Designed miniproteins, single chains, continued (2). Designs and how they scored, part 63

Each design is a single chain, and the fold is of that chain. pLDDT is the mean over its residues in the fold that is shown.

## One batch from the design tools (miniprotein)

Design m6167
Fold by ESMFold2-Fast:
Parts: sequence; C-alpha cells; structure tokens
Structure m6167 (fold): chain A 84 residues (1-84)
Amino acid sequence: AAEVEVEGNRAVLRAEATIGGKKVTIETEVVVEDGEVHIRSVVRDENGNVLAEREETVPLPEGLDLAAALRAAAAQYDAQAAAL
C-alpha cells in the first residue's frame, strides 16, 4: 500500500514492501526550498529500525505545478529506494 500526504511545500510518501520475507516500510519526504527539491528516503523494519537512508537534492522542474512536482519526485525516489 502507498499513501501520499502533501502539506505546503512538503510531501510524504509511505509504502510497504516485503524483502526477503521481512516486512519493511519505505518513507520518502520531499521538501521544496529555494528552487530545489530535497528528498529524504528511509527504509525501516517492522520494529522501526532504520535499514537504509538516502538523501538527495535535485532542481525543481520548470513549468510543473508544485503539488504535482512533489508527488512525482516522491514516487520516483521511492522506486529508486526500493531498488537498493
């Protein structure tokens, strides 16, 4: 299951997956500041322990609606994090 929450300049995407028979939660936070998109992705096990964490900053795409840009960036980053 995946859930997207957008508030102001911030979006959070949460997804659940099973990796090697183990339930994990992937949470990606996207914040837009100063024309840049700051992306933070965290993979946690069922007990809340951090298994992997990644941070990335990318330029905000021109001509995109801010909310749509935040959702697109979060979804793309989650796909990349799931490939780790």
Scores: mean pLDDT 70

Design m6168
Fold by ESMFold2-Fast:
Structure m6168 (fold): chain A 116 residues (1-116)
Amino acid sequence: SDRAREAARIILDMIRALDRDGQLALAEAAHALTDSSGASLRVATAIAAMARAGAYDGDDELEKEGRELERVIRASSPDDVIAAMRGLAQRVADLDPAIAPLVERAAEEVIEALRR
């Protein structure tokens, strides 16, 4: 099973389900995680780029950034991706409670995919 592709698809589908305000809130939450170091920083940076592409550039650029996220996840340890997803869900809960359930669900689905 291509776990990196599955994880990237879950995140892509979640971002597509958000309106522009939700995509911008997700980008801000992901940027807050980029103050960290290591592989979790790379994952958070890629998610922030996807969320911005969705908000400003449209679906073709979002899909392109989704392929970059797949590459970053594939080069990362599962634990680093899981840490980034948990951090993102926590930051989103503080920043925009309205989108928190959708992001939490996506994080749970990503964690399940990576632990299969």
Scores: mean pLDDT 86

Design m6169
Fold by ESMFold2-Fast:
Structure m6169 (fold): chain A 90 residues (1-90)
Amino acid sequence: SMAEQKLNEAVKKALELIRRGYHEAADLPYSSDPETQARLDAVLEANLTEEELEKLREFEKRLLEAVENGDADKVVEVGEEVAEFLASLK
């Protein structure tokens, strides 16, 4: 359906923004290989404060809630907020 397509497109857009944000925050080029992903996780864990980790957990909860509710506009909004937050770390 059109509503399902809109939600799927919103999720894809939000995840792309978030993935790019994580790589930018870690000062790494975008890559989905497992070795680069492990390196990304290690860099983020070493450099994020407790407050920044709490903010990321809050964003994750909000994103999952928006997906569960089928709110495509809110999914994109949260994705943009996460990307903006991650950009502020670098």
Scores: mean pLDDT 77

Design m6170
Fold by ESMFold2-Fast:
Structure m6170 (fold): chain A 99 residues (1-99)
Amino acid sequence: SEIEKILEEIKKLVKENPDLEEAYKQFEEEYSKTPEEKRLDLLKGYLYAFKAMVALKEGNLEEADKYALEAERIYPTGSKFILDVSTEVGIEQLKQAVL
């Protein structure tokens, strides 16, 4: 199942990055409220959003931007968390452009 595979990838990322635990709780709440037919897209969006946060933490702005854009394309504006991650990546890009 695509859903099971993506859930395992998200759980692995959170285990390897404890700073994502609060974001994971937000994901679980949104996932439980999401209709079955939209759950796969939400899962994919969150996976890319978590990858963007990890890339951002590692200082890899190019990968962070790429993953954040992909998350928004898969699940546009349907998740506050995905929108917040894209905003954070954009702020860090601006900081590096002016500093």
Scores: mean pLDDT 76

Design m6171
Fold by ESMFold2-Fast:
Structure m6171 (fold): chain A 78 residues (1-78)
Amino acid sequence: LVDKAIQYLEQAAGGAYSEGNDKVSELAVQAIDYAEQGKLEEAVRKAEEALRLAEEQGSSEETLEYLRKAIEYLRKAL
């Protein structure tokens, strides 16, 4: 579950970065760092913050879907 969440967060971070949404990418990377430390509640918060900002900035549907899937897997791991 956590490994799958990290994979989706990596895809989201790359997608956001390629779209010029550096802050979304940064938040997704922070979520990865928390998830790798086993701090799943913090990881969810950062991933949800990334999703909110990505929606506001008009990120691609692919990037939004990666963030949604990452949050789903993180929550299943809680």
Scores: mean pLDDT 86

Design m6172
Fold by ESMFold2-Fast:
Structure m6172 (fold): chain A 101 residues (1-101)
Amino acid sequence: GPPAPRLEARAVLDADGNPVLEFRLSDNSTGSTASPEAQAILDALSEAFRAAQPLFDEGKYAEAYRVLGDKLAEKLRALGRPEMADSVRRAFDEVAKAVEK
């Protein structure tokens, strides 16, 4: 069967030194069409962004990233992907710490 999809997230700095969150959704498969499992992960990410959007709109970036990470991790655990949930939550926490300045 096709490789199981996975979501990897990490905190990085852009060219201007601003903290940003980088996502990669793949299992070493370039050009693969999204599977139902990959679509479920993307849907979880979209719902997490919707939950955090009011905090982004208020300029509360650190709180927004924490809510986003918490909500995404919760949804990924519900999908049976707890290691992925823990990984993305750590990445979101690192971005939140970086923007808390």
Scores: mean pLDDT 70

Design m6173
Fold by ESMFold2-Fast:
Structure m6173 (fold): chain A 65 residues (1-65)
Amino acid sequence: IEDLIKSELDRAVSLKIIDKERAEELKKKMIEAGLSEKEIRDVISEVAAGRLDAADEIIEKAKKK
């Protein structure tokens, strides 16, 4: 799980979609929220589409379970 998050966020940084600082913040939030593999994929999909707001919403929704 943690390796999956790191790998996908590193790729987003490489593609210039997000900065390293933002990637570190997202990694921390995703790990703290205890995301499932499906939720991680959904967050990464939104990040790749440039919808950071939607990505944050998925993380916050997962925290409320």
Scores: mean pLDDT 77

Design m6174
Fold by ESMFold2-Fast:
Structure m6174 (fold): chain A 82 residues (1-82)
Amino acid sequence: SLQERLEELKREKEELERQIEELREEIERLKKELPNLTPEEQKEAERKIAVLESAIGILEAAISFLEEQIKELERKIKELEE
């Protein structure tokens, strides 16, 4: 049903939001460790931070897409009630 698909998309969105939170925590951990690293290790950590920030950007784009799908499904469900 459209209702079941709506609940699935909402769960997918919540899962992606959870993944973003975990990636943000990883970035903060790496940033906190930076002053204690050698210059070579700092460059590696900065590269890892950039990769994680890129991954967050991809997930945020996926969430935006899911939000539009949720909105469209909610609109269709509402039209069926009228």
Scores: mean pLDDT 88

Design m6175
Fold by ESMFold2-Fast:
Structure m6175 (fold): chain A 72 residues (1-72)
Amino acid sequence: TSERVARQVGAVLRYVGSLLGHELGTEKRSLEEVKREAAAENLANAVPEDSLVDSEGNPLLQPGKSVTELAK
């Protein structure tokens, strides 16, 4: 949903900012530390509390699920 997309964008922006800081020489952390922290943030964003579900209660994250709109 929109909230999850906003959090994903925020995480990407932080990661890109860290990489840019490393390129510019303002980031003091190693590239490996930046990567590890980004991976940890990705895990945090995958918390089960934010699971996407259909109105029937079925997870939208299931592989092979169609991207069909719910009819009104």
Scores: mean pLDDT 55

Design m6176
Fold by ESMFold2-Fast:
Formats: C-alpha cells, structure tokens, sequence
Structure m6176 (fold): chain A 94 residues (1-94)
C-alpha cells in the first residue's frame, strides 16, 4: 500500500471524531514524524476511536512492515489501558 494514501484515508476517517484541539495536536505530532511513523500513529488513533477492527489494524500495520508480534503487543497495551483507566473512584463502572 502507498503510505501517503493510507495517511490521507485514515485522516479522513478520524477527523470528524476529534475536536479541533485534538486535530491540531495530532497534526503537529504527524508533522514531526516520517510518513511510516505518521501512518502508524494514525492507525493507532483510528483503532482507539473504533474506526478500525482489530483484524484491519493488524493487516494495515503488517503492510507498513510492523511485525505481528509488535502489533499484538500494542493491542494488549490498549486493552490494559481500557481495563484500568485513570478514572475517579466515584464513577460507576459496568
């Protein structure tokens, strides 16, 4: 896959899910990154926002040359963060 095209497609998918402030922060982060790293960051954000399935995320990361073991490690970090978020103890959890 062309990295530049992937970046554009991911940006279009997530831009409407983010606030103007979040978009500016993400854009600054992407501008400081090489295209491959930028695509990886956008994939992570799209996955976090629910715009990508785990299967789609794994496939796209592998196409960027990221080993599946690394991708699964990243998915585990996102799962751990969701399981133990920094939340007030007074907040009702399901």
Amino acid sequence: MEVEKLIEELWERIKEKLSEEELKLLEEQLERSDPRTAAILLLAKAFELGELSEEEYIELMKKLGVPESIVRGLLAIYRDKAEAPDAPESVVRL
Scores: mean pLDDT 72

Design m6177
Fold by ESMFold2-Fast:
Structure m6177 (fold): chain A 66 residues (1-66)
Amino acid sequence: PLEAELARLDSEIGRKAAEAERVQQHLAASTDPEEKARYQAELDRIVAEIQELTQRKSELDAALAA
């Protein structure tokens, strides 16, 4: 059911957001430029994943509303 998929997407987005927060803490604590670049790349990847999941959720919300 679409509602179960929405709940799954919400859970996954929440997990990715928590992961992003951890990486951001490491980024903020790091003083090594190479390490900062690595954490920034990891954050960019997680943000892209969240955007994809958010888009999918928006599509399902629209389908349920229609």
Scores: mean pLDDT 84

Design m6178
Fold by ESMFold2-Fast:
Structure m6178 (fold): chain A 86 residues (1-86)
Amino acid sequence: KPSFDELIDALHEGAEQLMEISGNDPEIGALLAEVIRAVMAGDFDAALEKLERIRELVKEKLSPEDAEKALKVIEEMEKLIEEAKA
């Protein structure tokens, strides 16, 4: 189980990757900031809900190839948050 600091660092790395893949999409960026704030507040359910919204935007806005890369990053972030919630 990662420490809370390791979780936050991993979420920042995932957010950086998603911003690069999305071409710095401001809506995705705003939601990623909300995910990290929710995790820092201990509201893991809100963080997971926001990641699902990011997944929807990725599927709508990105090419199939970029969406596949972004969805893998989102899945890894979801697993880390679910592990922290348990």
Scores: mean pLDDT 85

Design m6179
Fold by ESMFold2-Fast:
Structure m6179 (fold): chain A 68 residues (1-68)
Amino acid sequence: MPFLSTEEIKEIAERLRAEGLDVPSLLGTVAFLGFIGLSGEEAYRIARRVLTTYGDAPGLVQAILQEV
């Protein structure tokens, strides 16, 4: 069971910001993916996919759960 540290969450968020995904929910999305047990690379991949599709729209958590 992976435990994403604050530093790992920030690193993933910076990768996503470089891709143009600098949204208010970014850190929370990555932190949530780490909390539910995803690896750093899986958290990055799923966050990128979900944020690209839904942005900060309602239902982001539901969309994340569909990807895991």
Scores: mean pLDDT 70

Design m6180
Fold by ESMFold2-Fast:
Structure m6180 (fold): chain A 70 residues (1-70)
Amino acid sequence: MGDEEIEKLLEEIRERLSEQLDEETVEKIVEQIKNTLKGIKEAFPDISIEKLKEYMELMAEVRLWQLRRA
């Protein structure tokens, strides 16, 4: 429940970020997102995978926005 689905979502984000960023930066961002999603799941066990996906997508967009602005 959840962990395998989270890993699948992280793989999709890794592929998307890899189109614009170097592998080292992508891995750091993916690891940060993974840790955040796991923390959310532990704090809110009943949270849906759909909600976790929304948070993951938002975090990835925020990171890309920060890198484009810097």
Scores: mean pLDDT 76

Design m6181
Fold by ESMFold2-Fast:
Structure m6181 (fold): chain A 94 residues (1-94)
Amino acid sequence: MEDEREAEAELEIGGKKLRVHIRVRTENGVTTVHVKVFDEKGELLGEATDTAPASDPRAFADALHRAVTNALIQAAEKLGIPKEEALAAVRVPG
């Protein structure tokens, strides 16, 4: 069954406002998570993709966490923000 979902979140790390765009697509029994991180002007700062079996919600959660973490680390590096601040943003949403 083909299924596509999109979500957006706004995060602030190191005083910078970032937009996180998450696309989830399930095709041929594989769920692909694609995460993009943009600045306030719409410039792409980070991007990551990961996959999980569509039948495994735990593998999906792990893939989503890895993709978000990797994209935010890339964004932090481009902005000169310590990666530890990016990691804190994915561990304690608030």
Scores: mean pLDDT 77

Design m6182
Fold by ESMFold2-Fast:
Structure m6182 (fold): chain A 80 residues (1-80)
Amino acid sequence: MPELSTEQLIAWLQQLKDLLEKHVKNKEKVKKMTELIQRAIDALRAGDLDGFAAALNELVNVILSDPEALKIFTEFLESQ
């Protein structure tokens, strides 16, 4: 598989954010997930790979705690 550039990772995260906002009905979970996605994007833009990894790990934990978010995330990964 080709390695994703920073701009491709940012585009990927923006697509994930849009899908979660559109399809997940739990407003508190959506707010937390979109905050973490934005944090991950900001870290990537700053070249902060540790901050990116931390934000992504927190994002996955929130997604795993919500069945709708987990379904959307799994389908999104399968579409890549």
Scores: mean pLDDT 80

Design m6183
Fold by ESMFold2-Fast:
Structure m6183 (fold): chain A 61 residues (1-61)
Amino acid sequence: MMPKIYVSKEELDNLHKKEVAKKLAERGLEVVGPDEVFLIVDTETGIEIEMTPSFLLSLAK
C-alpha cells in the first residue's frame, strides 16, 4: 500500500517554490524513505501525484 499525504490545491500549485517543496519532502519522510514513492493527494480535487522526498528536496535548492 502506497502512503498518502493530503495537501491543499495552493500547495500543489506552488510545488516549484523552495519552502513548499521542502515542507512536502519533510512530510513524505514521515511516511517513506528518501527514495521511496508516496502519493500527494489534493484535498479538493482528489488528484494523486507520485513523488519521492529526494525529488522534492532537489526542487528546494
Scores: mean pLDDT 79

Design m6184
Fold by ESMFold2-Fast:
Structure m6184 (fold): chain A 96 residues (1-96)
Amino acid sequence: KLEEAKKILEDAFKEATELVRKYSGDEGAKLVEEIGKEALKRLDENPIEGAKYVIEQAKKLAEELIKRHPEAKAGWYQAAGRIINAAKEALKLLEE
């Protein structure tokens, strides 16, 4: 349900933010936090569209940041994968 979906995404964004901070410092962490805030707002407006937005932004973020920081590629994939998996789980709950 919506509250469970929000908690899953909040936890995933917190974990992804710390992973990104480890590999790219505060600049990368801030980008993940901003996407998380926007995603939660969109989830309140339209839960299904909000979860889809999260998947799209996570993929885009991973691709763009790997281009800028190829040395941190594994970390970016791990963070993006965590967010994408959480968004897929949230979608399953919201579609029930």
Scores: mean pLDDT 74

Design m6185
Fold by ESMFold2-Fast:
Parts: sequence; C-alpha cells; structure tokens
Structure m6185 (fold): chain A 100 residues (1-100)
Amino acid sequence: SSMENLEAYAKEQKLSEEEKKFLMEVMELYQKAIDAIKAGDYETAIKYLEKMKELLEKNGLSQAVKLVEKAIEAVKAGDYETAIELLEKAVLAAMLQLAS
C-alpha cells in the first residue's frame, strides 16, 4: 500500500527518475526500521534509521532529517509509538519537500 501510494505520488508530481529512486530507497529503509521495531530488534532499527537520516541529509531534506533524529532518540528511550509517529511525519516531510 505505502509503496503503491509512493509510485502513484511520484507519477502525479512528475518526479525525476533519480527522485523516484531516492524516495523508494527512503521508503524501503522506513519499512525495514518499522519491521525491526515491531520485532523488538531496536539495534537493527537504529541502524536503518541512521542510514535513512544520511540519505535524507545527502538530499538536503533538513526537516525530515530532524524528525528521523527525534525518532532515533525515541527508540533509544523505549518510546516506540512516538518513534513510529515521527517516522511517518519524516516520510511526509520528505515527499512534500521534493514536490516543492
């Protein structure tokens, strides 16, 4: 669903091939981090989130970076519900900033 929605969004916004590939990689890291959190593998979740943060930083998505940093802090604090909410906001922020 999320990946299908991403592909539809990319087509509607007429994103470049590089922007589509970037967004797909962000969504893959997002999904892997969520799956790791749900599995109780918080160390692996943090590794995926750090990779997601680096990818967002490289593409100048400062608002999304800030939200992922807060999500990493939430995971470390054991606040997994807040971490997931922050990650959802990070993905939305990245999508909106690319469409601008």
Scores: mean pLDDT 84

Design m6186
Fold by ESMFold2-Fast:
Structure m6186 (fold): chain A 95 residues (1-95)
Amino acid sequence: SEKYELLLKALEAVEAGKLEEAIEYLQKAGYSEEDAKAIVEKLKASRALLAAARGAVEVALSGYTDEAEEAAVARVLAASDPAERARIEEELAAL
């Protein structure tokens, strides 16, 4: 719960343009500074990725395991193509 709450705060910080706060929240959630910066860059570059990540974190907050959160973050980091972003969004919408 606490880890997912920190992830939600990080996503809200990205949405608000507070990128340094987002990095700090991701580091508190257990990510390295390098991984946190990479995640923020990916989310900043794509509103679809940001929305998909938010959906995944909200699902995790509803009682899913850390594995669901890790999978969601890994997919956000991997997705640089518009088709891949749409696929992730469709899968998260099905949850």
Scores: mean pLDDT 69

Design m6187
Fold by ESMFold2-Fast:
Structure m6187 (fold): chain A 92 residues (1-92)
Amino acid sequence: LAISYNNIGNIYKNQGKYDEAIAAYQKAIELSPDPEHPDVATSYNNIADVYRAQGKPDEAKPYIQKAFEIRSKVLPPNHPDVIANKAYLESL
């Protein structure tokens, strides 16, 4: 279910429908039974990407921080996703 809403969000994002994309990713987060699940981190990362695409880095920052926090708890520190999220935060 959360994966399905992430996919819907990706379709909206690719169409430039950023508000609809964010709503779909938020729905994926809401429907997740585990707030620390990797799919939830993916949804947060995707919301951050949408805000960055809109030229809103300040709005993106809290979402990429959430993705980094979740991934840092469940993945090893040398995992590519953890490294990528940290680099993204440092670039903002």
Scores: mean pLDDT 80

Design m6188
Fold by ESMFold2-Fast:
Structure m6188 (fold): chain A 92 residues (1-92)
Amino acid sequence: AKRAEIEKKLEDQLKQFEADLAALDAHVAANAATDPAVLPQALAGLTRGRASLQKLKDQAKKEKVSDALLARIDALLAQVDALEARIRALLS
């Protein structure tokens, strides 16, 4: 069914997003002290990532995907917010 195909694509996208966010967190931890461009670039990336996750959530709600997939999007949004808060603390 087309809905099952949409859910599979969403799950694959969320898995990639989880990997990308973990990689960004590791990159910030490794490089923020030595490269002044890292924190501003990470904030720009998180802003774009949040917008993409919100679009994904809107589509997921419209397609009536599983509550588990919606919860994964909300968990990723919370992780984006937590990393942004840590970066902003480092910039101030």
Scores: mean pLDDT 86

Design m6189
Fold by ESMFold2-Fast:
Structure m6189 (fold): chain A 73 residues (1-73)
Amino acid sequence: GEQKVLDLLREIGREEGIELSERQLRLTLAAYHALRSGLSKEDVIRRLQSLGVSKEEAEKLVELAERTLKQEE
């Protein structure tokens, strides 16, 4: 379920040398679900920016979400 995706996001972040905050984990989880539902990367980045995330941070969170999605496929 959702907890397994959160645990995967934490592990991938750790492997990339990033300790994700609880807010960053939730935002990355939202990006993961958006990508899985067929939204484009650009649409997901825009959505994250509407939540107050910078473009640079949004791009990094989307990359983590994509890596997680590929591991679940």
Scores: mean pLDDT 77

Design m6190
Fold by ESMFold2-Fast:
Structure m6190 (fold): chain A 87 residues (1-87)
Amino acid sequence: SIQELLQEMQALVAKILDPSASDAEVRAAADRFLALMEELARLTNDPELAAMVERFRAVAPSLSVEELRTALLAATGEAQRIAERIL
């Protein structure tokens, strides 16, 4: 369900914000987050979410871990805003 996806995304954000998380853990969380964003776009049939996933996927490999954390936090906020509009 959409609620289950949002719950998993929140757990990933908590992991990204954890200062003890390794670079590998942050990158793994980013990969999982993108997969959840893609699933959310599919379930909502929302082209805005689909476009966001494609744009993020294109830039994520070139980002540092700190830039990736910032980008993931911003993407999470946007995903929640869009989901609240639909729900």
Scores: mean pLDDT 76

Design m6191
Fold by ESMFold2-Fast:
Structure m6191 (fold): chain A 124 residues (1-124)
Amino acid sequence: SLREKAVEHFEKAAEASNDVVTRLAATIAAHLVRNDADPLRIIEALGFAVSLAILNKDYEAAEHALEAGIYVVKWLAERGVIDPETAERIIKLLEEARKLVKTDPWKALIYADEAFRLAAEAVA
């Protein structure tokens, strides 16, 4: 399922990280998704994990967290929590962030931040 893929990628993000706080953030995000927690809490945990990974230069962890985010948004759209048009916009921003993580991490962070802002507004 999309939810199981999101959990898998958050767990990979935690394993790839060199920073204990980034590992904890990704682990918490995986737990929230696995337990069908409040969507806003999931988006907040996702944003925290991605931002910490980029700031700590854990780019492999950031790539996995961004991929987890894509699956989270697809899962929330499938459930009718986010409308399909908004979900597509968020997914495109997360895919652009993922492409840029290793070459332009600050631009990746800008794209990711916009994606999480839109996602938070959509689930609030």
Scores: mean pLDDT 88

Design m6192
Fold by ESMFold2-Fast:
Structure m6192 (fold): chain A 62 residues (1-62)
Amino acid sequence: PVLLVEFPDAEAAERAAARLRRSGLEVERLDETTLRVHFPDLTTARVAAAELEREGARTRIL
């Protein structure tokens, strides 16, 4: 599954991208505030989505 993540600002997106990449996830930066993240399964994607939303991001599972 793929998680689309939109952040309130570019710095938040950049910090999240660095953390997710350090965790071994494939992260593609679509624009200054938007990331596309590839997860091994739907459960890990949902957990990550909940955590990112606590940081003020908006998420959608594709």
Scores: mean pLDDT 86

Design m6193
Fold by ESMFold2-Fast:
Structure m6193 (fold): chain A 103 residues (1-103)
Amino acid sequence: SEEEELREGVRELTEEYGDEELGEYAEKAVEEAKKIREGKATEKDKAELVRNSLLAQLRLSLKAGRISEEEYKEYVERLEKTEPTAEKYLELEREIRREIAEK
């Protein structure tokens, strides 16, 4: 199933990078995506999907050497100060992705 493939992908990425936080954020994103697919998602679930997806992307960027540990901490602090809605998290994701791409 697609969910089994996603969970296997999360396990492989966690093992490849040796990063438990990456695995935890990716697994939470998969859980929230499942709720959306099943039509059971609340607005909070949608926000948590974007948040955990962004955190997983930041861990990958850190492990790939695309951002520094200091930049990672600054991005996480910015996320913590962001209003906890899917819209605001998506706006932040777009801004962070642009900043990383402009390096």
Scores: mean pLDDT 82

Design m6194
Fold by ESMFold2-Fast:
Structure m6194 (fold): chain A 72 residues (1-72)
Amino acid sequence: SMEEVIEKVRELMEKNNVPEEVKEEVIRILQEGYEKGKPGEGFSEAIDLLKKAGASSALIAEVIEIAAQYQA
């Protein structure tokens, strides 16, 4: 479910010390993408934001894995 995806991404960002404002924006982007029927676009925007915020390659890879499983 999208609720489980949001929770997993939130926990992952917290473990990687992502700033609160970036975490909130990522969650907003994912939620908005799902509501518009464009979850793939939401994940792409969220990943782009995380990259711009300096997220590690490991964090980016885990988010991509979550996106791949959800788009199947």
Scores: mean pLDDT 83

Design m6195
Fold by ESMFold2-Fast:
Structure m6195 (fold): chain A 74 residues (1-74)
Amino acid sequence: MKRPSPEEVLASLTPEQQEAVERLRKEAIEDAKKGADIAEITNRVRQELVALGLTPDQANTLAAAIGREALKAK
């Protein structure tokens, strides 16, 4: 069926996971400002989200959204 939106994925997470996602988002933006590769940032965020217990699909959805935001910040 429909893929969940980043907002729906975030709402399904525990408060601890939500806090970790916000931290990863801030780190991604800072790394992009320092000239880090967006694909590398996105891949790192995805791996960190999976380590936090998210499914690969949830991690891919949030990592893609964070990567897009980091790209816009530069």
Scores: mean pLDDT 80

Design m6196
Fold by ESMFold2-Fast:
Formats: C-alpha cells, sequence, structure tokens
Structure m6196 (fold): chain A 88 residues (1-88)
C-alpha cells in the first residue's frame, strides 16, 4: 500500500542518515537505493533519480576504499534506466 511505502521511505531515509554520519558508505548507498526503488515504483522518477545519484556517490567512496565496483555499477545502471524513463 502507498502508506506502507511512505513508512518504508521514511525508515530508509533515517537509516541512510545514520549510515552517512558513521561514514558507512555501503549502508548509506544501499538505503538510498531502496528509497529510489520505492519512488520509481510510485512513478516519482525525478525523486528516484536524486536518490540513485546520491547512492552512486556513496558507492564510489566505497569502491575507492575497497576496490569493489559491483555496487557502484548497479547504482549507475539504475540511474541510467530512470533517466531514460524521464526522457520518454
Amino acid sequence: SSEYDEKLLEKYKQMAEIAEKNNDYASAGFHLMQQGEILEKQGKLEEAKEKYKKAVEYFKKYAEKTGDTTLLKEAEEKLKKVEKKIKE
């Protein structure tokens, strides 16, 4: 339900903010991706794009620390797909 999705969005926003304060880049990016997916499902494509952009930045920091680019590539693909939907 929309009410359930709004509560999940708020929860993931709070979890992302906690992760950001703790410099937990993987968790910050993950919770931003979850927010983007819910917003995209709701047709809020511009808001989803902004969440995916922020996730890309956090996963970029994670990749710089760990050498693992898997999460970064997934976030970049999500961003590219939502940008295409906005242009349609």
Scores: mean pLDDT 88

Design m6197
Fold by ESMFold2-Fast:
Structure m6197 (fold): chain A 64 residues (1-64)
Amino acid sequence: SKAIETLKKYIENLKKQIEQLERLVEEHRAAGDEAAVARYQRMIENLKKQIEDFKKKLEELKKK
């Protein structure tokens, strides 16, 4: 149960980080800073992969 709660909090925190980075992508795209846009998009992709991994771990813990 505690491990499930911890993973849910991690997923929520990662989702909030993605939202913040998506705002930064929008701001920097409007400013014409394509290098910053590419950097933030890569960070978002990495965070999405972490969420997928944690969701898989969460599903396994719920099944036990």
Scores: mean pLDDT 86

Design m6198
Fold by ESMFold2-Fast:
Structure m6198 (fold): chain A 78 residues (1-78)
Amino acid sequence: SQQEIQQNQQHNQQLLQQSQQYSQQVGEETRKRLSEAPSIEEAKRIADEMVSQTPDPSAQRRIQEEMREVIEEREKKE
């Protein structure tokens, strides 16, 4: 019982670390793809698609945050 609790805690810590790394990677990939999109409309479409393909809620939030920042930056240049 105690060993099972210890193993579960260690496993949960690994999952949290993997989730954080995944969210960071998704954020970087999102910013790059949205910045390279040919239009603001296309950037929004790509972001929506990425959110729909991403089951992790933290990664979904990161995609939405990157979308807001990229769109705001691009709109200021137009």
Scores: mean pLDDT 80

Design m6199
Fold by ESMFold2-Fast:
Structure m6199 (fold): chain A 78 residues (1-78)
Amino acid sequence: MEKVRKAAEEDPLNIEKIFQAIKDALDEAKIQLSSDLADELVTKVLEALEKLKNGEISPKEAVEEILEAFKEAVEKAK
């Protein structure tokens, strides 16, 4: 989670960097992550990024939504 948060805080508009940080974090934890949970995580991350792109939420709010989605996916996987 710290790596994902850092990426979003440094460049909240850098979708590629945020997504890469999530993938890197999942690579360490994904032994128990199902394809369904991965799809849910990707969908929620993309939703938060769409809201950010449209100016509906602040960069800080987008970071919070992304971290919450990641946490939920990891918790459901365990």
Scores: mean pLDDT 68

Design m6200
Fold by ESMFold2-Fast:
Structure m6200 (fold): chain A 105 residues (1-105)
Amino acid sequence: SAELEIQVQVLEIVHATVNELKNLAKKYEPSKYEEFSKQLDQIFDQTVQNMRNSTSMDQLFDVVSDGYKKISDLIKKYIKDPELVQRIENTLKGILEEIKKLLES
């Protein structure tokens, strides 16, 4: 169904976000990479499970939005450069806006 295809596309976007954040952490905070990556994977796994339990596109967006909020909190905890944190947060906000448009299509 079109709904399943959209859910798969959202999952791929979230997974790509997680991988890019791991690459950034490895580059800018290599001593913290292992712990950051582990916590990021836990947020991803929880978000995926919550997505599977969603019964509407609105609920799916809320689940993904909550996941990105937890990711933002994790970024603030591990990345000490406030300019880099702000750039990452702006990027995550843009990704959420893209996901919202995808779910409304």
Scores: mean pLDDT 85

